# Designs tried in a protein design run: designed miniproteins, single chains, continued (5). Part 24

Each design is a single chain, and the fold is of that chain. pLDDT is the mean over its residues in the fold that is shown.

## One batch from the design tools (miniprotein)

Design m16807
Fold by ESMFold2-Fast:
Structure m16807 (fold): chain A 62 residues (1-62)
Amino acid sequence: ASQKLSREKAYFLARDQGYDALYQRLLKAAPEVTQLAKDGSDLFFRILDGDADALLLAQRFL
């Protein structure tokens, strides 16, 4: 239940913040992004978990 709600919230926030678009751009320009995350939601989960590198990467490519 809690995990499902967190995932739903993450999807809305990732969409609103443009993380899905960011991930798609990164995937085309640098496939190694898959080593960090598999999609925009996964990238956002990394940020929520306190991964400063993921946050900085997202900010740089917005």
Scores: mean pLDDT 63

Design m16808
Fold by ESMFold2-Fast:
Structure m16808 (fold): chain A 79 residues (1-79)
Amino acid sequence: SPVDELEELLGEVMGTLSEDEAKELLTAVENAAKQAYNDGLSEEEIGKKALDVLLDYLKKVAPKEKVEKLEELAKKVLE
């Protein structure tokens, strides 16, 4: 299913990161969400901002094809 594929791909990508790198990524995503919340954005807009930060990071460190597949699977899961 798309959910299983998304979980597998996320696990694979996160598994390529060190524990410290994974924590750094999580902290960056959390900080982006907190900034958006403080700016008065909606929950949906906060989620989009956090997702943008996550995908921007992955585009720099992960293969483009894996990021594109992750975006496709995320759209199918969130539909």
Scores: mean pLDDT 77

Design m16809
Fold by ESMFold2-Fast:
Structure m16809 (fold): chain A 75 residues (1-75)
Amino acid sequence: SEKKKLEELAKKKLKEALEKAKAAGEPQSSLETGELLIEGLEKALEAAIKNQPPSQEEIDRARALIDGLIEETAK
């Protein structure tokens, strides 16, 4: 299913970004903030996908938001 693939891909990318940031020696406070934001987004994404099938536009917007958070966390 496309929705499940999107969810799994998003979670994988977020986890990879966090691990990369940790390996790069990011300060713990920044990592903790990033982790909380990512966890909240993952939970919201799961709820949205399960309760109502998102449109392609909604999926694209969610992807853009996730990519933005990944970029912010990787700084």
Scores: mean pLDDT 60

Design m16810
Fold by ESMFold2-Fast:
Structure m16810 (fold): chain A 92 residues (1-92)
Amino acid sequence: MKDRQAKFYDGGAATLQDLRDRVRSGSDAEARRLVQGGLNTFQGLSIADPDSETAKKSAALLERGLQGDRDTAVASLDAAYQVHKETAEKYK
């Protein structure tokens, strides 16, 4: 159902926005923990919904975020947020 799919991706976007805000306000150790948690979540969502390119793309972006500093982590979360928002709009 389009409405259910839009809500799913909007929920993912809201989660990524919350993670980004927490990364910006936290320590470098907290940033790595939060990005790893997000990566694990979106990898799990990709398995549960194997047709979800959005979850797969978000996981790849967050994996890249783990390889850099906190600014890189914030940028990866912002990029994943945009992917989720764009997908949600397609289902509205």
Scores: mean pLDDT 73

Design m16811
Fold by ESMFold2-Fast:
Structure m16811 (fold): chain A 92 residues (1-92)
Amino acid sequence: MEAVERIRAIQKELLANPEVSREQILEAFRRIAELAPHLPDLEDPLVKEALEKIPEIVEETAKAYNLSEEEREVVRLALIALVKVRALLAKE
């Protein structure tokens, strides 16, 4: 899937930079979030469990990093995409 390959490329770019800034992380999450609609819906119980935990993770992240409402939505969508990518890669 092209969307999975693009998300993996974004993750590799972040991991290759030892001094990534907050702004660079948020920009990477925006790019990942934009790809989320191109990922399939998965009928996997473990994926559903992981998705149910995302709101709590987003709230804790928002408190820790003083995220705006728009930044919270970007993080939420990016985390959904990352959960789906992990599940798709595990089935290969």
Scores: mean pLDDT 79

Design m16812
Fold by ESMFold2-Fast:
Structure m16812 (fold): chain A 91 residues (1-91)
Amino acid sequence: MSPRVREGAELIIELIRANPNLLASVVELARLGDPELEERALEALAGNVRKAADAKLTVFGVDFSPLAGLSDEEIREAVRLAFERIAAEAA
């Protein structure tokens, strides 16, 4: 895994933890174990992260500007890794 994807995953984890409603949703998604819902949630968050990164926004205290240089696939991979880490912590 590239260092930039790993760094991106850490920022996304910070965003999820900073938003209690988002954290609860990611934990519930992991509990349900539905691949279709997981993929939809991943794509939705990846799209929002792409927009925030390109606009160089700070969301819930997390600066997304470092992610502007990532490809769409790298952002998607970073979101997937963030979901896996949150799911593992909830188990």
Scores: mean pLDDT 83

Design m16813
Fold by ESMFold2-Fast:
Structure m16813 (fold): chain A 85 residues (1-85)
Amino acid sequence: MEPIIVVRAKSAADAQEIAKVAMELARKEGLEAKVFIEGTTVFVVLDESASMETAKRIAKELEERMKDKVESISVARGYFPEFLP
C-alpha cells in the first residue's frame, strides 16, 4: 500500500504551492507522486516502492520549507482518501 502525505494548508492558494513543492521533493527522491487537492487539503500519494521513512522525510521538508503555509501535516499508509477529510 502506498504512503500518503496529507497536508492541511492555511488557504487554497497555499495548497497549490504545497502541491508543487511536494511533487518536486518526490522527484528529488526518485519517486513518482500523484497529488490531489480538495479545498485546502493536499493529498500526496507516493509510489508503492516508497518507504514510510522517505514519506516522513518529504513531509518534514515540506513543513520546514512552507511552515507559514502549512496548518498541519500527517503521513498515512494504505489509505487512499476519496477526498474524505
Scores: mean pLDDT 78

Design m16814
Fold by ESMFold2-Fast:
Structure m16814 (fold): chain A 100 residues (1-100)
Amino acid sequence: MSEEAQRLSTLASVLASQGKLDEAAKLALEATKEGTPQAILAATGVLMELVRAGKVEKAREFAKQLSPQQLRAMRHSALRSDHPAAPKTAELLDEVLKEM
């Protein structure tokens, strides 16, 4: 596991919690290139915050940059999340998966 991927995942989560969603999305996408479970969890969190903020088009474009395997893992995480935007995020991930 790359130290850089772990660092990017941590920074993405921190930025998302601060409402800096554009920066968080950029770092989360970079971290997912190595395919680690931690990067997928961070990306799922960022996606849920984008959906919560009403940035649905940015959320769809974020999801479209990920592989079908990563999208399935994110959907599985969203369905088990207590986050208020989790159900709507799972629906968005289902839509993107059907378009691939």
Scores: mean pLDDT 81

Design m16815
Fold by ESMFold2-Fast:
Parts: C-alpha cells; structure tokens; sequence
Structure m16815 (fold): chain A 98 residues (1-98)
C-alpha cells in the first residue's frame, strides 16, 4: 500500500511534467520530474525520469544540463545494454546540437 501510493504519485508527477512540457512550461516540467525522482524506487524509474529531464533541458537549449541528465540515466542502466545504448543515442544527438 505504501509503495503503491508512491508509485501512483510518481506517475501523476510524470503526467503533470508531460503536460507542462507540452505547454512550454519547462521550469514547471523540471520541478514535476524532480518530484517523481524523489518517489522513484528502481534504477529504471530514475533513469526514465532523468531522460525526461534531459529532453526538457534540450528543448530549452540547455545542452550542458541535458547532457548531464542523460549521463545520469546511462549510469543507472549500465547493466542493461539495450537501455544504455538508447540513452547514449540521446546523448550523442544533443552533443551534436551543441
């Protein structure tokens, strides 16, 4: 029940972050992702949140912060080659835009 409440709240914050991102409210989107990160219990959940944070920073043209967020996501999924490769592709794409 406690873990289920945290998981449901984390999903709500990710949904709010997505809505804020769609509306161009990037600072609010970042805040919602950070709240979801506090509730994340698995490396995969944290990596997903960091990837979303990277996407928001990239959309703002904040490439250094986007790169740092993607690197944190990669570190969290180092034991999953497929996820790591996917996140490394995001990192390479943002580095090319810098």
Amino acid sequence: MEEEKKRNLAKKYIAEAGRAFEQGRFDEAVEYVKKALELATTPEEKALAYTMLGDIYEAQGRYDEAIEAYRKAIELVKDDPALRKAFEAHLKNVEARK
Scores: mean pLDDT 80

Design m16816
Fold by ESMFold2-Fast:
Structure m16816 (fold): chain A 64 residues (1-64)
Amino acid sequence: MSKEEFIKYLEEVIKRTEAALEANKDNPVARQIAERELELFRKALDYAKQGKLDEAMKLYNEAI
């Protein structure tokens, strides 16, 4: 997978997770899960943009 492909994929996943968090804002369990995944995906995106693909993949796998 190219760096550009992975970045695009992470941006799409983050957008979907943010939408899920907003849709479930009154469900504390769903919010906690989505917030944890979102933090990991955002951190993975930051590493991917820095060219640190191994670190980005590790964080992505922790979120899944």
Scores: mean pLDDT 80

Design m16817
Fold by ESMFold2-Fast:
Structure m16817 (fold): chain A 73 residues (1-73)
Amino acid sequence: MREKLIEELKKDPRFNEKSIEDFLADYDALVREGLTEEEIEEELKHHPDVLSALFSIELRRAVDAAFERRKAA
């Protein structure tokens, strides 16, 4: 998974080595917070690349967090 992300980022001319490293640090933070390869693989069924799948996961997690705060209140 991480290797596929690196490959996609390297293909995008807008990303340099530092930008790729910063993005991978953000990805590694998501993994530490519980992001699984299974979650990424499910999103990939609906997205053309790993980057698009990750953005979808981040959006869903943000929405879920908002609903969880409402249930706790």
Scores: mean pLDDT 73

Design m16818
Fold by ESMFold2-Fast:
Parts: sequence; C-alpha cells; structure tokens
Structure m16818 (fold): chain A 98 residues (1-98)
Amino acid sequence: MRAKAEEAIKKADAYADKGQAAYKAGQDALKAGDYQKALDYGTKALEYGEKAAKAGTEAVKNAPKEDVPRAVGAAIRGIGVATGGWIIKKRAEKGLAA
C-alpha cells in the first residue's frame, strides 16, 4: 500500500506543480490584458489541478495512517490549483466578451 500511495502522491505533486506554473502564467497574462493567453493558461491550470486532485484522492485511499495527512494535502493542493485555474478562465472569458 505505501509504495502505491507514494507513487500517487508523486503524480499529484507533479500535476499540481504544472498547474501552479500555468496559474501564475495566467495571472500574468490577465495583468497584461492578454485574455486569450490567460484563457489558455487558466484552462491548463484547471486540467492539471483536476488531475492532481484525482491522484491525491487515490493516494488517500492507499495511504497508511501516518501518510494520510500528506495524501490529503496533495488532494487539497490539486483542488486549489483547479479552482484558481477556473477563476482565471472565467475572468479571461469575461475580458474577451468585453
């Protein structure tokens, strides 16, 4: 179980890192008024965040008791990245419509 949970946490962290990088790029694009670029990065952050949350959830199911907080943290991080990406995506869509 531990090795399977560890692999799932590693996947969650990798996706969350990619999503967080996309989120930051999306914020910078919004500040620059580049709504198309912000939409692209927000969509990527949402997708990577969702993948990270899924992997983190699988880690929780397979984690021994001592690793559960770390697995939960990975899932929460994924949810946070997905939420951030969704917000950037919605702001970019509104900017494109204006």
Scores: mean pLDDT 85

Design m16819
Fold by ESMFold2-Fast:
Structure m16819 (fold): chain A 95 residues (1-95)
Amino acid sequence: SKEEELIKKVVEYHQKVVEALRNKDLETARKILDELYEWLKEHLSPETVERIRKILDDILKTMEDALAGKIPLEVALVRITADFVEIIELIRKEG
């Protein structure tokens, strides 16, 4: 289904974001999040996309805080995982 394809892509991008964070590569993480946002805009309602944009901004801020030493890496990984789960739930509620 379209929902399953959307969720699969979100899971793939979550893995890419985690890899970028572990490599301390904030520039690559930003590009990955922007690519996910642009792709989701073509497949979801504007209302759902607006909610997802706020979650993606939270993911980026969490990564910035971790790389600045404001939070432990393990805490950042848990928060980022929770944010990606919220994106998946928003996709499921729209479908």
Scores: mean pLDDT 89

Design m16820
Fold by ESMFold2-Fast:
Structure m16820 (fold): chain A 100 residues (1-100)
Amino acid sequence: SKEIELALEILEELEELQPLLRYPVPPEVHPDWLARVPNPISLAEIRARIESGEIETLEEFAELVRQMVENILAYYPEDDPMALEAEDALAAFERRLEEA
């Protein structure tokens, strides 16, 4: 669908611009991540869900991107590179949706 084509275009842009958000948070670096974040999601996991057909709408895609950002901002300090990348990703994402 056109919505999924747009979601994949936005996802590719986010993957290129925000490399820290691309893959899941490693449990060896942050062993308390799963205890503090009940629904973890990364850009790679969002891609897998689109490619499997689990996500069929732009709204479902947008909810997962927003959840990813909320998870990161809840876990990391405001001055952490992960938090800064998450804020930049959300700003770029919301702007891109408005332009669509």
Scores: mean pLDDT 83

Design m16821
Fold by ESMFold2-Fast:
Structure m16821 (fold): chain A 67 residues (1-67)
Amino acid sequence: MKVGEKVKITNPESGKSVETVLSGAVEKNGQLFVSLNRKVREDLGVKVGDTVLIESGGESREAKVAS
Protein backbone atom coordinates (compact mmCIF):
# COMPACT_ATOMS: atom_id res chain seq x y z
CA MET A 1 0.00 0.00 0.00
CA LYS A 2 1.28 3.45 -0.91
CA VAL A 3 0.45 7.10 -0.15
CA GLY A 4 -2.25 8.48 -2.50
CA GLU A 5 -3.96 5.10 -3.03
CA LYS A 6 -7.71 4.84 -2.52
CA VAL A 7 -8.22 2.06 0.04
CA LYS A 8 -10.94 0.39 2.07
CA ILE A 9 -9.96 0.06 5.73
CA THR A 10 -11.84 -2.44 7.93
CA ASN A 11 -11.77 -2.95 11.70
CA PRO A 12 -11.82 -6.79 11.92
CA GLU A 13 -13.36 -6.78 15.43
CA SER A 14 -16.44 -4.69 14.52
CA GLY A 15 -16.66 -5.13 10.73
CA LYS A 16 -16.81 -1.33 10.29
CA SER A 17 -15.22 -0.03 7.08
CA VAL A 18 -14.10 3.35 5.76
CA GLU A 19 -12.98 4.26 2.25
CA THR A 20 -10.22 6.87 2.19
CA VAL A 21 -7.01 7.97 0.47
CA LEU A 22 -3.85 6.98 2.34
CA SER A 23 -2.01 10.03 3.71
CA GLY A 24 0.85 7.94 5.11
CA ALA A 25 2.09 4.35 4.83
CA VAL A 26 5.43 2.83 5.89
CA GLU A 27 6.72 -0.75 5.95
CA LYS A 28 9.18 -1.58 8.73
CA ASN A 29 10.58 -5.12 9.10
CA GLY A 30 7.70 -6.48 6.97
CA GLN A 31 5.00 -4.79 9.11
CA LEU A 32 2.80 -2.25 7.33
CA PHE A 33 1.93 0.92 9.31
CA VAL A 34 -0.75 3.31 8.05
CA SER A 35 -1.32 6.87 9.20
CA LEU A 36 -5.01 7.36 9.98
CA ASN A 37 -6.20 10.76 11.10
CA ARG A 38 -8.37 11.11 14.21
CA LYS A 39 -11.67 11.22 12.27
CA VAL A 40 -10.93 7.98 10.38
CA ARG A 41 -9.83 6.29 13.62
CA GLU A 42 -13.05 7.41 15.37
CA ASP A 43 -15.21 6.27 12.42
CA LEU A 44 -13.54 2.81 12.52
CA GLY A 45 -13.47 2.58 16.32
CA VAL A 46 -9.70 1.93 16.44
CA LYS A 47 -6.75 3.30 18.39
CA VAL A 48 -3.09 3.86 17.46
CA GLY A 49 -1.43 0.43 17.59
CA ASP A 50 -4.56 -1.52 16.60
CA THR A 51 -4.61 -3.86 13.60
CA VAL A 52 -6.81 -3.09 10.59
CA LEU A 53 -7.42 -4.75 7.23
CA ILE A 54 -6.62 -2.70 4.13
CA GLU A 55 -7.97 -3.50 0.66
CA SER A 56 -6.74 -1.90 -2.56
CA GLY A 57 -6.90 -3.17 -6.15
CA GLY A 58 -8.14 -6.62 -5.08
CA GLU A 59 -5.32 -7.10 -2.52
CA SER A 60 -5.89 -7.32 1.25
CA ARG A 61 -3.22 -6.72 3.91
CA GLU A 62 -3.02 -6.28 7.67
CA ALA A 63 -1.62 -2.98 8.97
CA LYS A 64 -1.07 -1.30 12.31
CA VAL A 65 -2.64 2.11 12.92
CA ALA A 66 -0.34 5.13 13.29
CA SER A 67 -1.32 8.78 13.79
Scores: mean pLDDT 78

Design m16822
Fold by ESMFold2-Fast:
Structure m16822 (fold): chain A 63 residues (1-63)
Amino acid sequence: AVDEELAKKAAERAKQLFESDPEMGERALRVVQEMENKSAEGKGMEKGLRDAIRAREEAEAAA
């Protein structure tokens, strides 16, 4: 299991990666998804990260 603080830090770092490299952000999402499967604490982080990816894709499509 992973604690909430660790999962939160991982999700925050992944969001920052989208600003410089969206592909790295997607890879970070996969890691968070695996953590979520091991711990319920990771579920919220995975959803938030996935929402961030979608928001970025929608913004690019709208531009």
Scores: mean pLDDT 65

Design m16823
Fold by ESMFold2-Fast:
Structure m16823 (fold): chain A 55 residues (1-55)
Amino acid sequence: SMAQLEALREEARRAITSGKKGALRDVMEAGLEAGIPKAQVYQAISAAEEELAAE
């Protein structure tokens, strides 16, 4: 669902800004476990990276 993708993007933003080793991998695994397709998980992470780079 769109709500799941939006939540995943927000979690990716938090993981990137945390600087913790493995935090982004944990977000990826959580998304995959929730049944989100791998391509959509990577797209959400990419969108979070672009949003942070634009700030």
Scores: mean pLDDT 79

Design m16824
Fold by ESMFold2-Fast:
Structure m16824 (fold): chain A 98 residues (1-98)
Amino acid sequence: MEEEEKLKTRYNAFKAEVDDLIAEADRALQEFQKNPAAAVPRLRSLLRRIDVLIDGLKELKEQAEKFGNEEMVKELNETIDRLQAVRDRLRAALAAAQ
C-alpha cells in the first residue's frame, strides 16, 4: 500500500507534466502553421522531451504491473498513447518542413 501510494504520487506528477507538454506542443504546432522555419527548433525540443516522458511512463507501467494495479496500467497506457499521438504529429510537421 505505501509503495503503491508513492507510485500514484509519481504518476500524478507525471500526468501534470504530460498535460503541460501537450498544451505546449499544440501551441508550437499552431506557430508552425504560421512560420515553419521559426517553429522547427521548438518542435525538435518538444520531441526530445516527449521521448523522455514516454520512457518514464513505461517504467511506471512496469511497476504498476508488478503491483497488479490494472487500473493504473490502463491509465498509463492511455497516457502513453496520448503522448505517442502528439509525437507523431510533431514528427509529421517536422518532416513536412524538411
Scores: mean pLDDT 85

Design m16825
Fold by ESMFold2-Fast:
Structure m16825 (fold): chain A 73 residues (1-73)
Amino acid sequence: GDAAKGAALFKTHCAACHGSDGAALVPVAKTRSDAELFEIIKNGRGAMPAWGGRGLKEADIWDLVAYIKTLAE
């Protein structure tokens, strides 16, 4: 994934629930694998919508995963 593209996608699609910079996701970035984050974004979990069915391509979701992982660095 491309973390810079992921940052732009995060601001557009995720920031309304997770904050504009994703700081609230730092513990998730540290504890979840890339594959777990991909599945959560693609298929949804609990109150989180399934973005794979809502116009995001798998490449876009991998860019989001790459961005979220930079928060743990």
Scores: mean pLDDT 72

Design m16826
Fold by ESMFold2-Fast:
Structure m16826 (fold): chain A 64 residues (1-64)
Amino acid sequence: SEAERLREEIERLVRETEARGAEVLAQLAATTDPAERAALVAEFNAWLAEVQRRIGELYEQLEK
């Protein structure tokens, strides 16, 4: 069904975000420079914002 396809896409985006988040956390644990840490957080936040936007659109389609 279309609902199943939309849920699969949401799950894929969540998994991709979890994998990227794990990488960022590992890099933050290894990084002591505040500017580099801030850049890593900013880059992840930009990714997260885009993924949340896409997931929101997919949920809107599911609610219809």
Scores: mean pLDDT 85

Design m16827
Fold by ESMFold2-Fast:
Structure m16827 (fold): chain A 91 residues (1-91)
Amino acid sequence: SEEEEQVRLITENMLKSFGIPFDASASIVTQLALMEAMRIYSDPTDPYRLPEVPTLESLRSLSDERVALITERIQMSYPDITLAQLKAALA
């Protein structure tokens, strides 16, 4: 859909700005999670600061608490995306 293409473009540009390779074959939910993790990592004032540069592998190793946090950050822009969808995408 046009909305999915806009999400893809925004995510691609965001990841490129952080020097992270964009994987067009990854699910939109996975790409959104990586984008939000990069935002948390890049903001020194974020109370949930991540200790290292987020990667797809590091996202798969996150605690349930951290996955829930990233889901909440995604939901600020895309409220229809659920914790279950993110957990499934990272499995």
Scores: mean pLDDT 71

Design m16828
Fold by ESMFold2-Fast:
Structure m16828 (fold): chain A 75 residues (1-75)
Amino acid sequence: SVIRDILLSKIKEPLSPQVEEHLREAERYLEQKDFSGAVMHAILAIDNAYREGKLTLEQRKEMYQQIAKYVSSLL
C-alpha cells in the first residue's frame, strides 16, 4: 500500500491499533475510488500517530503533502 508506505517512511512499526484501523479504512475507500474518504482516513491515521508522539510537526506536514500528491496522481 502506498499510503501505508508513506506512513512507515517516518513511523516505526508496530503501528497502534487506531492508526492501523484508519489505514485499513483509507485503503477500502481507495478501492472504491472514493478519494475524499481515502484522504480523510489517511489524515486521521497521520494525526493519531502525531498525537501518540510518533511524528514531529514537520513530518506530519510532509506526510499530508505526500498523501495529496499520491491521490492527485490517481485523478
Scores: mean pLDDT 88

Design m16829
Fold by ESMFold2-Fast:
Structure m16829 (fold): chain A 99 residues (1-99)
Amino acid sequence: VRYSDLEFVKSLGEDGVEAVRAAEAGDIVEAFRHLLRLEKSGVSRDRFLQLLHMVLEVAGAEKAADVAHFMYAAGESTEEILRQVAKVLREEGFEVPEI
């Protein structure tokens, strides 16, 4: 199953679809840019964090996915989750922007 073909992903619009496509291609930096654009569009916290977790898992960023899941379960804000995910990705050598 292609994750970019899922109805949930399509329901999030172009940035949701493109984030997952970038992740499927192994381009986590590009996926993260689309995620930041989507967050700015006012998508709900729960829908955004489901997509974030999916993108990180599809890209093979397992440590960042685990951090996102743990912080979501702990009730942390979307902003704090994105900061910690970006930090983990930078520590793994990806050139993602600071939040």
Scores: mean pLDDT 80

Design m16830
Fold by ESMFold2-Fast:
Structure m16830 (fold): chain A 61 residues (1-61)
Amino acid sequence: SVEAALDAFLRAYLEAVRNRASPAELRRILSGQIARLREAGAPEEVVAALEAWAEAAVRQL
C-alpha cells in the first residue's frame, strides 16, 4: 500500500541519518524508496513533493 511504502521511506531516511550515511548513499536510498512509492500507486503530486524534499535533505547534509 502507499501508506506502507511511505512508512518504509521514512524509516529508511531516519536509519540512514542515524548511521551517518554520505550524501551519495542517502540519495541512492531515497531514490529507491521513491521508486517503491511510485510502484505502490502514490499520487504524482506526493512523489514530486518527496523528490523535492529528498533533494533538499541531501544538499543540507
Scores: mean pLDDT 83

Design m16831
Fold by ESMFold2-Fast:
Structure m16831 (fold): chain A 81 residues (1-81)
Amino acid sequence: DDNLARIGAGLLAAGLAQKYGALKGASPSAQQAQAQDLIDAATKGTKDDLLSKMQALADLMSSGPGAPLGQALRTAAEQLA
C-alpha cells in the first residue's frame, strides 16, 4: 500500500531528523518541529512533498557528524521513489 510506505518513510525520516538535531545541539522544541514537518508531509502531503523534504535534509546532513544519518535518509528516499 503506497500510503503505508509513505507513512513508514516519513516516520523513519522524522526519527533521523530528530537524531541529527540532537547531534547539532538543537532544542527539543526545534527537534519536534522538524519531526512533525516530516510526519505532516507523510500523512497530509504527497509522496513528492515527502521526497523533496527527505532529499533536502539528506543534503543538509551530507558532511560532518550527521553524514551517516544523511546517507540513511537518502537511501530511504531512494527506496520510496
Scores: mean pLDDT 80

Design m16832
Fold by ESMFold2-Fast:
Structure m16832 (fold): chain A 72 residues (1-72)
Amino acid sequence: MEEVEELEKRIDELLSKAGELYQQGKIDVADKVLKLIEEARTLLIQHPDSPEALERAKKLIDEAEKLIDEAM
């Protein structure tokens, strides 16, 4: 539960960053980040008690963070 809350907080931060990328005209990167976030959220909602889903969601969030870091 605590881990899901931490991941949701990270997702909220990534959503804010994706908005900044759109404002900068980096639409392709922003769209890719949003796709990764949506996939991670779907995993957390559909499989909240699955360790495999949690691990996959973490990897998707990490990938989104890397894309933002490279774009900013």
Scores: mean pLDDT 81

Design m16833
Fold by ESMFold2-Fast:
Structure m16833 (fold): chain A 65 residues (1-65)
Amino acid sequence: SNLTQQAQAAAQVLYEMGLSQQQAATYFQKEANEATKGPSPLTPEQAQEFVKQALSAYNKLVQAS
């Protein structure tokens, strides 16, 4: 899905920037919250799914290192 691709892309960028898991988690939560305020806002459920998928993708990158 589009949401899954966006989550994976965000995880890849933050991983390559060298952010810690805690910093990445904070960033994903902030991005999800901001996405609920836009002209085509995410629902709370979609925002939670984005964070879940982004953290999952980030953790897989960390485990592969």
Scores: mean pLDDT 82

Design m16834
Fold by ESMFold2-Fast:
Structure m16834 (fold): chain A 91 residues (1-91)
Amino acid sequence: SNEEKRKELEKILKEVEELIEEVKELLEQDLPEEAREFLEKLLERLEEVKEKIEEILKKEEITDEEVLEAEIELGILKLEYGVLLLLIKKL
């Protein structure tokens, strides 16, 4: 149902917002320039995904494809963040 799709997107939006805050907190730390640049680009992409989800949530009808695309985009960004955290720990 549209209500179920809306709830799923709201859940994805919350996870995006939580990841944005986590990246912002990490950017307050003393980091190598290359790590900072990667995190800044990741933050830009997270903000873009947030805006896309907020725009979809303003629509009366939400498609299964819009929900799936949001899930995939968040999944990719989480994976990239995880890889970056592993690299930072090696420094």
Scores: mean pLDDT 87

Design m16835
Fold by ESMFold2-Fast:
Structure m16835 (fold): chain A 107 residues (1-107)
Amino acid sequence: KKRMLDILEAMSYAIANPDTPEEELIKKMLEKGISKSDAVKGIKLGKQLYDALQRGLQHVEVRKLLIQKGDEEKIKKMEELIANNTPESVEELDKLAEEVLKEEKEE
């Protein structure tokens, strides 16, 4: 059974099309002959992986901005949150990144 390959196809498609809603991604996978269950699983995994990669890239950008500002306290907080590697730390890190990027966007 091609189940693993079908899940990987759906996952790859979701990663390549991050701005496409889940419903549209599922429809495209069904058109390729992938089962709904495998499409849903692959798409969710792909979206989770894409979000994790975007968080990593966002954190690099945020760190550059904080270094430019000389904000040593926020840099330290970011490093502590990364080191802790808990779900709560990831949520706090995402919030800190969003706040920093929003401040720069509004300047």
Scores: mean pLDDT 76

Design m16836
Fold by ESMFold2-Fast:
Structure m16836 (fold): chain A 88 residues (1-88)
Amino acid sequence: SSLLEKILSVSKEKLIEALLKMPTVFSEKELNSMSKIDLLRELIRQILIEEKGHVPEEDIKALVSEDESVFLPLLEKYAPKILERLNK
C-alpha cells in the first residue's frame, strides 16, 4: 500500500508532534524514547479512542503485538486516518 509506505517514511519527530496534539498520557520525553513503530501504535490507539470510544477487541492483539508483521495490517487499515492527522 502506498499509504502504508508514506506513513512508515514519516519522521519520528512528525509522529511526536501529532501525538502531542492528542490526549496521550505520554510526555514529549517519553515519546522521544519510543520507537517509530511504538509511536504509530499510540497514534492508532488515540484514533480508535476518538472514533469508537475504545480499542475494539479484534484490534487489541494486533495493536500490542511485538511482531511487526501482525501490527502492519492494522497500520494499513488505519493509514488514511493517520495520514489525515499528520497533515494537520
Scores: mean pLDDT 83

Design m16837
Fold by ESMFold2-Fast:
Structure m16837 (fold): chain A 96 residues (1-96)
Amino acid sequence: SLLEEARRLFEEAARAVSEAINRGNEYLPKAIELLGRAAEVLRREPQLSGLARLAEKSKEVLEKASKQPTSIMTESSAGMALVGASVAALVLRKLL
């Protein structure tokens, strides 16, 4: 189902963000891609537009962090994206 696909993408994105925090920015592109794919999947259902926007916002936070010159800025933004992706995955898990 579309919700199960989005949940898997958010869970994978959360893991990628966690790896970026622990191991470095090489995992940020994967997290950005997974959040973008989750938003695309969720946009196929009008009633899920709020979750699609959460995925898009989390992706934007990581994209902005990747353009910042400081590790502190990247870590803070990655933390916010991790929370967003984890909350979205939890919400989708409860809806399934």
Scores: mean pLDDT 73

Design m16838
Fold by ESMFold2-Fast:
Structure m16838 (fold): chain A 87 residues (1-87)
Amino acid sequence: SAAKVAELQARAEKAGISEEKIDTPETKELMAEVARLLKEELKKNLEEMDEETLKHILEALEEIKKVAPPEAQKVLDEMEELIKKKL
């Protein structure tokens, strides 16, 4: 929902999410929640995405995984598998 997205954006801004702040428990939990929301949106729109768009999302996920805490990595891996199954 738009309200939940706005709430997560506000929390991200308050947490000052950056590579340097990933080590806090609050930042890790927030990153995991953002990853779960992105997975839900991906799953809803997966059928409407073309192959080129899916490949671009895979590239973005690989970059995000380089900075994501372990709590978010499982969700990001699940998103990659959803895209790979569609391709």
Scores: mean pLDDT 70

Design m16839
Fold by ESMFold2-Fast:
Structure m16839 (fold): chain A 74 residues (1-74)
Amino acid sequence: MKEELEKLIEEAEKEGYTDLSQAIRDAVEAVEKGDYRKAIAAIFTVFSLAVEHGKLELGEKAVRLIFELIDEKE
């Protein structure tokens, strides 16, 4: 899961969408620290940036993996 998120971050960075890659990084870091309020805010940012850049498929995959990461912390 983390490895898949890291691959999506690398894909976004390679394509020049550094804002999108940073939003995904922020969401992952927030989940790992238990800051779910920040994680939810970052998820909305990921969707917003994915819409803006026409990267909806990447954004959808990232959000799904972030929710799966949250579920692992039960």
Scores: mean pLDDT 81

Design m16840
Fold by ESMFold2-Fast:
Structure m16840 (fold): chain A 78 residues (1-78)
Amino acid sequence: IYLNLGSLYSKLGKYEEAVKSYLQALKLNPSEETLLAVGIELQRLKSEFPVEVNKVLKEALESETNPAVKAFLQRLLS
C-alpha cells in the first residue's frame, strides 16, 4: 500500500512525502523485491528532484537500523 501511496504523492508533486512513503514500504517489507521496486522509483525521482529526494534519504539514513536498508540508502546517496 505504501508503494501506491508513494506513486500518488509523486503524481501530486509532493516529492518528500513520496520518498517517505517508499521508505515506509521498505520498513514494512525489506525484501529483495521491495528494494528493487523502491530503488527504481527513487532513482526516477532523484533524477528530476535531487534536492528533495536527497534530503529525505539523508534523514532516513540517520535513524535506520536495518543493515540492508542502510546499504541501499548509502548507495542511492553516493
Scores: mean pLDDT 81

Design m16841
Fold by ESMFold2-Fast:
Structure m16841 (fold): chain A 71 residues (1-71)
Amino acid sequence: GKLVKPSPVAHVKFSGSPTVGATATVGGISGTVRAAWGTEALVEFPEGAAPTVGASATSGGVSGTVRGVLV
């Protein structure tokens, strides 16, 4: 059987307002913005992805930095 891993969620602080439902990339890994408030967002990544705290993020032309990761 295929092993199912939890989808990691990264807390990212952007330079501008990210859009909920938009694609965000962190270190070459693509995820989806699930929640946003001000310049901060939660981005969900595919199962088995390993986003790194302190990595650069981009979504819809705004740049950001990963502040934390939840799995």
Scores: mean pLDDT 78

